# Designs tried in a protein design run: designed miniproteins, single chains, continued (5). Part 55

Each design is a single chain, and the fold is of that chain. pLDDT is the mean over its residues in the fold that is shown.

## One batch from the design tools (miniprotein)

Design m18021
Fold by ESMFold2-Fast:
Structure m18021 (fold): chain A 72 residues (1-72)
Amino acid sequence: KKKEEELLKIARAHLEKAEESFNQGKYDEAIEHAKKAIEYIKSLKNPTPEQIELYKRAKELLDKAEEMKKAA
């Protein structure tokens, strides 16, 4: 369960970096960090509502960043 806390911290850090990169127009970096956040969250067993919310946020950001990259 301590391992799950570590994975969550790493996922949060990647989501934060993805959001920053997206806001700066760095869509490739946003995509990479969003994918990493999703990967770490998927590694969790029995995700909490908070962890599910992070997954949804990372997914939405990934989809938006991929669309913006196609438009650029």
Scores: mean pLDDT 80

Design m18022
Fold by ESMFold2-Fast:
Structure m18022 (fold): chain A 70 residues (1-70)
Amino acid sequence: LSEKQEMEVRLALLAMKYQIAKLAKDVEGLKETAKELEELAEEAKEVDPEVAEEAKKLAEEAKKAAEELE
């Protein structure tokens, strides 16, 4: 995989992880996924800005979902 393709795959996997954690009401899973999405957003900024923006948005959604469950 190219670096750009690796970022796209990582985003897709984290998006699935987010949906699973949200359905399971898994606060720890949502917090972990948000952190991983924030890391991806920083890494992707110079490689794929579109992936960076989507990752940042999902991280914010995951954090809000975790706070709502607490």
Scores: mean pLDDT 84

Design m18023
Fold by ESMFold2-Fast:
Formats: structure tokens, C-alpha cells, sequence
Structure m18023 (fold): chain A 82 residues (1-82)
């Protein structure tokens, strides 16, 4: 997978996770976020975006959907600048 393909796949995964959260589906959001996180880590992409996605997963596991959405929007902004 190229760097560009990995970034695009991670962006799509985070966008799908946000959509799942807006529909109240935390379990589906966690699946998409864990896949996006794996792509970011394996391709050594944006340490800041990795930290934001990890914190978003933690927020969701603690039931804080609002905090997770804030963190995911920040991660998207960083990845879209790449």
C-alpha cells in the first residue's frame, strides 16, 4: 500500500466511524477506528493523528461520544493536510 493509499483509507475509515457515531453505532465506529489506527501505525503516518485516534477510541470505550467526535475531527484535519 502506498503512503497516499494508506492516508486515503485512514481518512475514509475515520469518516465512516464519525457517521456510525452520528447514528449511535459505537461498536461499528470502534471497528473502523481500530482499522484506521492499524493503517496509520503500520505505514508510520502522522504521530499526532495516531495519538488523536487512540484518545478517541479511549473516549468511546469510556462512553464519551462528544469527546471522541472532537478528537476524530482534529485527526481528519491533520490527515487531509498530508
Amino acid sequence: MSREEAIEAAIKGIEEAIRALENGDVDTALIFLKRALNLLKKNNLSEEAIELVEKAIEALENGDVEKALELLRKALALLKKE
Scores: mean pLDDT 84

Design m18024
Fold by ESMFold2-Fast:
Structure m18024 (fold): chain A 62 residues (1-62)
Amino acid sequence: GIIGRKVKATRDYTASKPEELTLKKGDIVTIEEVVNVDELKVKSLKSGKSGLVPIDYLEESS
């Protein structure tokens, strides 16, 4: 499964809800949970914070 994989933010994302995580383009995050069809719960390696991010903002880091 994709849980535990590292993915990269493809663009800046600003949290609009308390449960969401703000990311900058190039930030690496670890997938913690698949919440719904549009959103992943991820943990930022830079900040150590977890939150929801739209899946369209993320791609697998090579």
Scores: mean pLDDT 79

Design m18025
Fold by ESMFold2-Fast:
Structure m18025 (fold): chain A 68 residues (1-68)
Amino acid sequence: SKKIAVVVATTKEEAEFLAEKLKKEYGFDEVILVVAKDDKEAFELGKRLGEELEGDVYVYAGPLLVAK
């Protein structure tokens, strides 16, 4: 099975950097990038995505794991 993550960051550049790190260091096969306007929105959106997404998906707000 694929190991999938979602990264919610405040910039595209940060999201891409964190996605590459997750693939390289934690062995994620796929990372979905989401950009939020600020850290508070990133955290709140990450928590909501964790509640709504089904299956083995890890959700990060920046470097912080907020849902699995």
Scores: mean pLDDT 80

Design m18026
Fold by ESMFold2-Fast:
Structure m18026 (fold): chain A 56 residues (1-56)
Amino acid sequence: SDLETAKRVLAFAVENGLVSEEEVKEVEELIRQGKYREAAELVERAVLRSLAQQSA
């Protein structure tokens, strides 16, 4: 479930331009290490930051 959540959130963020290539690499590395919750949290943090900057 955590892996599926991390993959879906990452895919959504990439499709909507809400994460950088560097952030994608960090998330993929966390997934490779089995740190699925940390991967999902990183994507959420990146998305929130991107949306906040878009609103400013």
Scores: mean pLDDT 78

Design m18027
Fold by ESMFold2-Fast:
Structure m18027 (fold): chain A 109 residues (1-109)
Amino acid sequence: MKEEILEKAEWVIEKVREHIKTLQDNAEKYKDTNPALADLYKAGIELLKEFLERIEKAKESGDYNELVEAIRDAAIKARTLLLKDVYDLFREIMRELGEEETLAEVDAI
């Protein structure tokens, strides 16, 4: 039971960390040529960093409901901020976790 929650949380954490690196590379690449696009990548990085802090705590406590709630909240925030790339990442994460009801709820917004 705890092991399954830890495995799911660790998978989400690793996937988000990889995506943060991609956004950091893109922000640096476009810093001088397209500052507005670089700022969008920076906004995505900050959202994902806040999400990681919340998920690390959920992993430590073994709270799977908090993990799912954190993903839902982050997806809604990404959509509200028009961060499509980050929103698409969270939709993929929810799909791979089998959280079909949460995914449908986020897609309905």
Scores: mean pLDDT 82

Design m18028
Fold by ESMFold2-Fast:
Structure m18028 (fold): chain A 60 residues (1-60)
Amino acid sequence: MAEELRRLGRELGLPEGQIDSVVDLLERGELTPEQARRRIEALARSPELREASQAASDAV
């Protein structure tokens, strides 16, 4: 499950930190696998959130 979410997030161009945050919530039982997948997809569909995250993380 966690590996699938990491692969999906990377395919969608999400920063590793964002993917790790969603995976951490899944591992804690805060999110179901379906909810975690929806979170990753929502982050990928929100360019503003991706831009803000990249600026904060200084990702290249």
Scores: mean pLDDT 71

Design m18029
Fold by ESMFold2-Fast:
Structure m18029 (fold): chain A 67 residues (1-67)
Amino acid sequence: MSREELDAEVDLALASIYLYLGKKTKDPELFKKAIELFERARQRGSPELQKVADELIKEAKKLLEEV
């Protein structure tokens, strides 16, 4: 695994934690942070990670609009 791929996996994991906390608290800042980290993961990740990140970005954006 390259450094870029490892960094992408870390960003995906952190973004998922922020998304989970955002769902529990309905804090728009947590959703915004999740989206930022998912977009970073998408840019540096494998094609499979990019697909997962795209789906989670769409979910986070929809939830952000509901807050």
Scores: mean pLDDT 82

Design m18030
Fold by ESMFold2-Fast:
Structure m18030 (fold): chain A 67 residues (1-67)
Amino acid sequence: MDEAEKQALRDKVERTLANAVAQGLISEEEARELLRRAHEAIDAGDFATVEELMEELQRRGVRRLVE
């Protein structure tokens, strides 16, 4: 995955977490922690961790932004 694709994935995670906070599904503090974990996983190439995080948010009613 190139750097542009990693940045796009980071942006999708950030938007998804912002939507979750706006919907009252998670707190801003939880969103910051999840965003940090997602960024670390993306930087490490651990896309399985990112997928698990996005699936958890989907189960909590947050729309997954995937292309």
Scores: mean pLDDT 73

Design m18033
Fold by ESMFold2-Fast:
Structure m18033 (fold): chain A 73 residues (1-73)
Amino acid sequence: AAEVAAVLAQGNAEVAAIEQRKADDVTKFRDAMRGAGASDEQIDAGVAKVTAEHDALIAQKRSELEAEANALA
């Protein structure tokens, strides 16, 4: 149905936006930490945390999208 297709298109666009924000945030975080004189170890640890937080948001959004699509099926 057109409604299911619209929900999937919107949800996929939201996931893509989070993935883009993850890439941008990781880059900005690395630049900010280096500018502050952080060590490579500190930068790597911080990047891992930022990456994990965004990955959790992506996983949650994908799960919500699947549940919504299944409810409309």
Scores: mean pLDDT 82

Design m18035
Fold by ESMFold2-Fast:
Structure m18035 (fold): chain A 88 residues (1-88)
Amino acid sequence: SMMEKEKKRKEEVEKLIKYIRENREKLKEELEKAKKELEEYEKRGVEVDEKARENGEYVRKLIEEMLKNPEKERELAEELVKKIEEVK
């Protein structure tokens, strides 16, 4: 049912917002670590799947924007949850 999927999405959005609020510093550190790891892979000539790279970059940018602009947190969390569902 479309209603069941929508309810589950709303629950996932609320969980994501709570996690981000409780783990802002940890997420910031993990994002910076992920950026450095990607730069090291590029320096070593490691080929990353283009679709996986683009999806990862999009997700990272959404999380960074949520950390930078808490007022947009719900809108960006909804977009992130939707994107994760689409790539599964």
Scores: mean pLDDT 74

Design m18036
Fold by ESMFold2-Fast:
Structure m18036 (fold): chain A 60 residues (1-60)
Amino acid sequence: SAEEHFLRGGRLLAQGRYDEAAAEFRAALALDPNYAAARNALAFALEQSGRPAEAAEVRA
């Protein structure tokens, strides 16, 4: 489910595994495009992994 991907992403963020966390948050958004928490978490993960342009696109 979208929530299961979001929770996995959160655990990966806690471990500093930002690229893997971003992938999990993208999977959550693929299942629920209106999942605001997953979109915010994805943007944060992308910023932390040195991908700020992608983070800006996610927030737009």
Scores: mean pLDDT 87

Design m18037
Fold by ESMFold2-Fast:
Structure m18037 (fold): chain A 59 residues (1-59)
Amino acid sequence: KDKEEELKALDQLEARGRKAAEALGNEIKSLGPYGEEVLRKQLAALDNATAVGREVIEK
């Protein structure tokens, strides 16, 4: 079981997900006043998901 490899993969996926979320949020922001709130919630959800994933892998 290579937990270090899984954690590195998780970090890379989180970085890619963050860039994708920012791009989507910026596009939505250009369409209406709720774009900033959507981006904020998406980034918070990503942070929670990666924190939970890290805990599960480290068990």
Scores: mean pLDDT 74

Design m18038
Fold by ESMFold2-Fast:
Structure m18038 (fold): chain A 63 residues (1-63)
Amino acid sequence: MEPVITAGERGDYEATVAELEKAVAENPDLARAYQILANVYRELGDEEKAAEWEAKARELDPA
C-alpha cells in the first residue's frame, strides 16, 4: 500500500518529535510542546501517543 505521507515528510515529523521530546525533557512544563507532539503523532498515525501527549498538555494547562 502506497503511503500518503512521503519519506521526506515522515522524516520532518520524526525530527520535530526528537526536538520536542528533548525540549519537554529539559522543561516538562512546556504545555505547548506537548500539544505539538500530540498533533505530530496524530499525523504519523500513532493515536495512542497523540492521546498521551494531549493528556499531558491538559495536565499542565487545564484551563
Scores: mean pLDDT 71

Design m18039
Fold by ESMFold2-Fast:
Structure m18039 (fold): chain A 74 residues (1-74)
Amino acid sequence: DLEKAIELVREALKAFEEGKYDEAMQLFREALKVDPSLEAARLLLEAVEHYKAGNEQQARDLLRKAIEKLVELL
């Protein structure tokens, strides 16, 4: 269910913005289990990498781009 995957990604984004990386990662994994072929999966992984490097704004931009890609599928 694509709609469920999008909901999980939105929850993950909120957790990520709050600095809860482990919670965000769990939500990302749940979304990927719903649809592993989502291009957003790659963007989500890149976002986590940028945040760990201290590039918080770039990480947020990648997460928002991933959500935009998921919404386009609706």
Scores: mean pLDDT 73

Design m18040
Fold by ESMFold2-Fast:
Structure m18040 (fold): chain A 60 residues (1-60)
Amino acid sequence: KKDEADKLAAEGQKAFDEDKYEEAAKYYQKALELDPSNKDTKYYLKVALELTGDKEKAKK
């Protein structure tokens, strides 16, 4: 896809696949700012944010 929202969602998915959930969440947030009706992006953003919390705990 050529839309900016699609590119940001793709970057988020790439980060998610690399277990970089904080980066994935940032890309999904930007994608939702451009396309707030994308339910898939919203769903993956929530998942990435939940996983980010666990990684923050493990870091300490």
Scores: mean pLDDT 74

Design m18041
Fold by ESMFold2-Fast:
Structure m18041 (fold): chain A 88 residues (1-88)
Amino acid sequence: TVAEELRAAAEALRAEEPSPERERAAELLEEAARAAEAGDAEAAAEKILEVFLLGSEANGAPLPSEELRKAILEKTREHIAASYEAAK
């Protein structure tokens, strides 16, 4: 499930060299996993986007465009909704 994938990603981040940024990203991924398990696709998508924004800032990369952010939210919402329906 999407929640399992998000938890695995959080564990992978914690297994890497510890940093405050990685810890925060792992916490956000766990929050996204909990939202996905609750069927709250919107909240989960927002938390995933927040992880992307943190990663962009930490690496000095430009922030995702409005179009890319919308695509991430839409795709994440669709994936969570499909996963929730399949788990029913």
Scores: mean pLDDT 70

Design m18042
Fold by ESMFold2-Fast:
Structure m18042 (fold): chain A 70 residues (1-70)
Amino acid sequence: MAEAAARVLASLTPEQRINAALKIGKELSEEDIDAILAEASKYLTPEQVAALREAIEKGRKGEEEPKDVS
């Protein structure tokens, strides 16, 4: 659920949020990503949403890999 994903992202530290965004970018479709970003804008500042979008895009392009979950 995009709303649930957005709430989880909003509750994370900046580091954890970027790592989660990189993973999301690799695993989800463009449409799902856009839905999550739209929901995230309700809980995050414009600057945080921009950083999240950049991390997702890097994940999608394979420019950066997410860290281990542990």
Scores: mean pLDDT 75

Design m18043
Fold by ESMFold2-Fast:
Structure m18043 (fold): chain A 82 residues (1-82)
Amino acid sequence: MRARLEELRERGRRLVEEANAALRAGDLERAAELFREAARAYEEAARLAEGDPSVPPIRVVGLRMAALAARVEADLLPRLRV
């Protein structure tokens, strides 16, 4: 599933960029939703990468870390301000 893994990784990256744009606009709820979507994309990419022996372990770790970072942002942003 190489094409699907790359597609999910790129989707996660684009969603993080959109979330950062929403943060700059002060839209914390929108940013949180976009970070949740990014986390889901990175989590799916990590699952596919774990099943693919051609993917280096460091890339799986990177995807898991990206998913965790996005989840933390999504969970914390609604608690900062209205």
Scores: mean pLDDT 80

Design m18044
Fold by ESMFold2-Fast:
Order: structure tokens, then C-alpha cells, then sequence
Structure m18044 (fold): chain A 60 residues (1-60)
């Protein structure tokens, strides 16, 4: 089962590969990238990108 997480704060898009998030957005974690980043899908927008794990609270 793929893990889900909630954005703890707003995350701006800083590059073409980063995921923009608003606080409270639910994301699906698709892949872990090293110790500090994940590839995730924002379930509200459908966008996929890289996001720091420190900005997410994992819920399932």
C-alpha cells in the first residue's frame, strides 16, 4: 500500500521538478529519494514532483 502524507506547511515550486504544496494538502508518496526527499503526487492538483520529507507528516 502506498504511503500518504499531509503537508505541514506551504511549499513553493522552486524548480521544474519540485512539487508545490499548500499546508494541509494530502500527497501520495510514490518513491523515496535518499534520506531527505520523496517523489509525491498532490491529490488535489494531480501534480507529481520532489518534496522534502521534513515538510510532510506521514499518515499511512
Amino acid sequence: MLKKAVAKEDVPAKSSNTLELKKGDVVEILEEVGEHYVVAKNLKTGEVGIVPKSKLEIIE
Scores: mean pLDDT 78

Design m18045
Fold by ESMFold2-Fast:
Structure m18045 (fold): chain A 87 residues (1-87)
Amino acid sequence: SKAALYATIGQVLHLVGLVLRDMGQDEEAVRAFLAAAENYEKAIELGDESAIPLLIKVLRDALSIPAVTPEQRAELEKRIEEAEKRL
């Protein structure tokens, strides 16, 4: 299904973000995590609720990057809160 495809793309991008974070490529890691989050959100919209915990985890992984701006931090925290309400 399209939902499964979006969830899979999200997982690949999430893994790329983790590798980039470990390499100290902070800005690229944030971009990869945000791209993973968008794909998880599309999977959830298409009915794959198993992507909700994955969305929360990738947003928390993005918050772990020191290079995130205060504005990005506030938006990520809000998105985590909204996702947690769906558990």
Scores: mean pLDDT 90

Design m18046
Fold by ESMFold2-Fast:
Structure m18046 (fold): chain A 57 residues (1-57)
Amino acid sequence: DFLESLARVVARHLKTLPSEEERQAALDRIVAALKAAGVPDEEIQRFVELVEKYLEE
């Protein structure tokens, strides 16, 4: 639930960024922070998939 809520907030933030490069950099930084916090790779993959889903029109 936390990762799903975070994915919605992150996707909304990424939509405000002007370029694909900025969006990728922001997502990469968030993924790095989740890894540093000890979130398992499987959950990080799910988080990224949720962000991608919420970015889709």
Scores: mean pLDDT 82

Design m18048
Fold by ESMFold2-Fast:
Structure m18048 (fold): chain A 68 residues (1-68)
Amino acid sequence: ATRDAVVDRFAALLAPYLSPEELARLREAGRAAPSLAQAITRVAKIAMEAGVPVERIHAAVREALAAA
């Protein structure tokens, strides 16, 4: 529950920077992760590979975790 909620919030925060296909891939990778820490690592990596600025990724991680 907490992992999926954090992944969904992170995805929502970065949705303007990602294509629908990239966003779907990000959600799938995050939800497939065995832990919250691994989910955060996987979704951040996908966002970085998609060209999202590192400062936006860090802000999204902090905001997603603060709500959990």
Scores: mean pLDDT 83

Design m18049
Fold by ESMFold2-Fast:
Parts: C-alpha cells; sequence; structure tokens
Structure m18049 (fold): chain A 63 residues (1-63)
C-alpha cells in the first residue's frame, strides 16, 4: 500500500456508496497510517454495518 493514497482514501470514507466506504476503511487498515485513526473512528458510527465492521477491524490493525 502507498502512504500517498491515505488522503484520497480518507475522502472515500465520505462516499455516498457504502461499498466504496467499506473498501476505503479496509485499505486504510492495510496501510496502517495513524492519520486514518480519526476518520476511521468516525466511520465506526456509519449507518452501514459492513462499513462499521471494516472501520473497527482497520483500527485494530493500526492500534
Amino acid sequence: ADPARVEPLIAALSDPDPAVREAAARELGAIGDPRAIGPLLRATTDPDPAVRAAAREALARIL
């Protein structure tokens, strides 16, 4: 994973498509950049349960 992709992936956490938000959360977890911690914490309150699960898994990988 490329650290330069962190900012576009953080933006993707706000995408109207829950599949895009889920993929962004998983990729941020794979990158492991602590800049994603705040945005991923917000994603744990997402209306989509798959996005919330992906965000929690990503945080567990980073922390």
Scores: mean pLDDT 82

Design m18050
Fold by ESMFold2-Fast:
Structure m18050 (fold): chain A 68 residues (1-68)
Amino acid sequence: LSPLEQRILDLLEEAGPSVALSAREIAERLGVSQSAVSRALRGLAKRGLVLTETDEAGVRLYSTAAPL
């Protein structure tokens, strides 16, 4: 994993399995560009390391599978 991909996974694990975050929220929390986060999230989703959902407003949300 890239350093940014690892930081995203750590953030999602800290937030918990019931919490989903948008690329914008992840970018703000990590202090990086939204485009860099979106690219990293695409790579993580393709590898099956994050779950992807869409909310009622059509915003793509990301979470990690940390059961319990």
Scores: mean pLDDT 77

Design m18051
Fold by ESMFold2-Fast:
Structure m18051 (fold): chain A 55 residues (1-55)
Amino acid sequence: GKVEEVKEEVIKLIKEGASEDEIAERAQKLIREKELSEDEADEVSKAAVEELAKL
């Protein structure tokens, strides 16, 4: 679904070594483009935080 697509793209950027600023910018753009709800956007943010913690 749309939330999984956004999560996958954000995680991909993190794994590729993108900066935190670039990750945040891309995540915000994707959330807006896919019209994610607040709950869905929170799921994306949690996934990004968990992936960043693995660095």
Scores: mean pLDDT 80

Design m18052
Fold by ESMFold2-Fast:
Structure m18052 (fold): chain A 75 residues (1-75)
Amino acid sequence: SAEAEAYYAKGLEAYAAGDYETAVAYFKRSLALDPSNVEAAINLARAEGAVAEKAGDLEAAKRAYEVADRLEQSL
């Protein structure tokens, strides 16, 4: 949907700005509207990894990046 695409675009903009928590929120909203968007799911996992890394939770960051890698391999 156009609304799902708009949230995804806002998520990418927030991610590029280094606002990873805002990126997570927008990617989650995009996926709630279009759960088939694998690219949004990959970028959500990457954004969650960046949030964890910024908070110093390196184990949570690693797990999130592993989820992103697994999703990318499923393409």
Scores: mean pLDDT 90

Design m18053
Fold by ESMFold2-Fast:
Structure m18053 (fold): chain A 92 residues (1-92)
Amino acid sequence: EAKELLLEAVRLALEGVEAAEAGDLERATELFRRALELMEKAAELEGHPLSEEAVENARRGAEELPRLLAEDPELAAEARAYLEKALAKLEA
């Protein structure tokens, strides 16, 4: 079910933020890529697949985001808060 895929994607993204904050950029990139794959699959199951442009932009973001999060603690805190809120809504 799409909700279960989104739940797993958000959990992986949270781990990605933690890895980036710890300076493990390779692990953060892998976690964000896995989260993106699950989000793509969830969107397809809901009948609204992501456009090729959206997927390309998201993949580029997954590769760039770990360094940005490692260099900007405020951005990392904002990302964490957003993902925690998303997780709470999905678990409701």
Scores: mean pLDDT 81

Design m18054
Fold by ESMFold2-Fast:
Structure m18054 (fold): chain A 69 residues (1-69)
Amino acid sequence: GKEEAIKLLQEAGLSEEEAERLVEGGIQLIKDLGPAAGGQLLRRELLEKGLSEEEAERVVKLVIEAAQQ
């Protein structure tokens, strides 16, 4: 869920404030564009923030799960 995604982002080196904003923005992207398009855009943002592809994929999965609740 949201809490796990925020924790993973913080472990990847983001601040709590940045992690919360990315998760909230990612949830909105998925709600507006769907899990495939929204998830792909979130993945790009996470990679630009310095996450590995594996870390970005895990965060995207958690954010999609949070958006679909």
Scores: mean pLDDT 85

Design m18055
Fold by ESMFold2-Fast:
Structure m18055 (fold): chain A 73 residues (1-73)
Amino acid sequence: DVEKVLKEAEEAKKEAEKAAKEYPSKETEELAKEVKENYEKVKEATGSPEILEHYEKTMRAAEKLREIVREEE
């Protein structure tokens, strides 16, 4: 379901932006940028394989960012 993938990627992007703003560091900023860039590629992708690949990269970077934020708290 492409609509669900896009919604989840968008939420991951919003979460990443908030995390980088609240806990600014080189690593959190780089991960938030990675989430944003892969989310944009999900939106631009014209085929299911490309959408899924960039979705996976978006969610992977978002998870790494969540781990760092938990360590900083």
Scores: mean pLDDT 79

Design m18056
Fold by ESMFold2-Fast:
Formats: sequence, structure tokens, C-alpha cells
Structure m18056 (fold): chain A 56 residues (1-56)
Amino acid sequence: MTPEEAAERAVEAFKAGRSDEAARYLNEAMRQTEASGDPELAERVREAIREGVAAL
């Protein structure tokens, strides 16, 4: 699972009211993004999270 996919899954879990699952996916996305050291990937993950939060 890519960091972006994990971030998107976290957003969907939040929308479904599955906060525990959302937290796990979010943590996964952030950890993989930090490990990659890719600033563009970090920006995409941040954008996915921001869109999800804005939709709540």
C-alpha cells in the first residue's frame, strides 16, 4: 500500500465513523512518507489528509 493510498483509506474510514481504522491508516501514511524522504510524496499525502479533514 502506498502512503497516498493509506491517506485516502484513512479519510474514507473517518467518513465511515471508523476512527480507530482511520488513525492506523493515517499513521501508516505518515511513517512511509517520512521514511521515503520524498517532499512531493509528503505534499500529496498532506493534501489528501487536508481534503479529508475539510470534508468532515
Scores: mean pLDDT 76

Design m18057
Fold by ESMFold2-Fast:
Structure m18057 (fold): chain A 106 residues (1-106)
Amino acid sequence: DLEDFEEGLRVVAEALIEDLSAEELREIAKKLSGSTKLLVEMLAEALEKGDKETIRFIMWAALPEALKRGEEAVEKLIEAIEKYAGVKKEEVRELIERLLELEKQR
């Protein structure tokens, strides 16, 4: 379900912004269902295993939802990406600035 998947990305973005642990994510997942639950469980497992490729994929997918929450949320997401996915803050920030510039041209 696309709507359920979009809700899952929103939950993942909030969890990353709040720097939630894999254990906290698993507790949240117990209250969820469908694709939303699967996305949150996938992030929890990737964080536990240090699967940087999966963490990177999920973070990029959740980026549009974090952008809707404002600059503070974006800065927290940048910190999470550096911490868990090993991408330098400068590289993440440059990508975000590029995305924001494209949005301004709408």
Scores: mean pLDDT 74

Design m18058
Fold by ESMFold2-Fast:
Structure m18058 (fold): chain A 61 residues (1-61)
Amino acid sequence: GLAEEALRLLEEKGALEGARAALESGDPVQRAVLFAEVEKLLGRRLSPAEQAELARLIREA
């Protein structure tokens, strides 16, 4: 799905560790910056459900 495509793009850019750190920070600003960067990579906005699924996949990767 779209979240799995986003995860692959983050891995290919070497951004996965930074993405995980942003999620683990608990800072809503860091989380917003992460999803804005992902939306730029995908060329579209993520729904709240898609953001939650991507966060789960990043944490499991």
Scores: mean pLDDT 83

Design m18059
Fold by ESMFold2-Fast:
Structure m18059 (fold): chain A 70 residues (1-70)
Amino acid sequence: MLLTIEQVEDALVEAVARGLEISNEQAKKIMEELESLGEKVTLEQVREALEKAGLSEEQIEAILEILEKY
């Protein structure tokens, strides 16, 4: 599955709306990492970017669950 950067941004917004605590610093780090990979990213690349930004396993799983519906 290939995801756009916009789809990942939308998923982060939805995760925060659902009660996940993602800091502005973490969100920026995720987006910068993904933008370095190109216009489209794989689900595996999103997972790695979330891990590098210091998100917990529970936060990563919640975001990936949201992205799987795209």
Scores: mean pLDDT 81

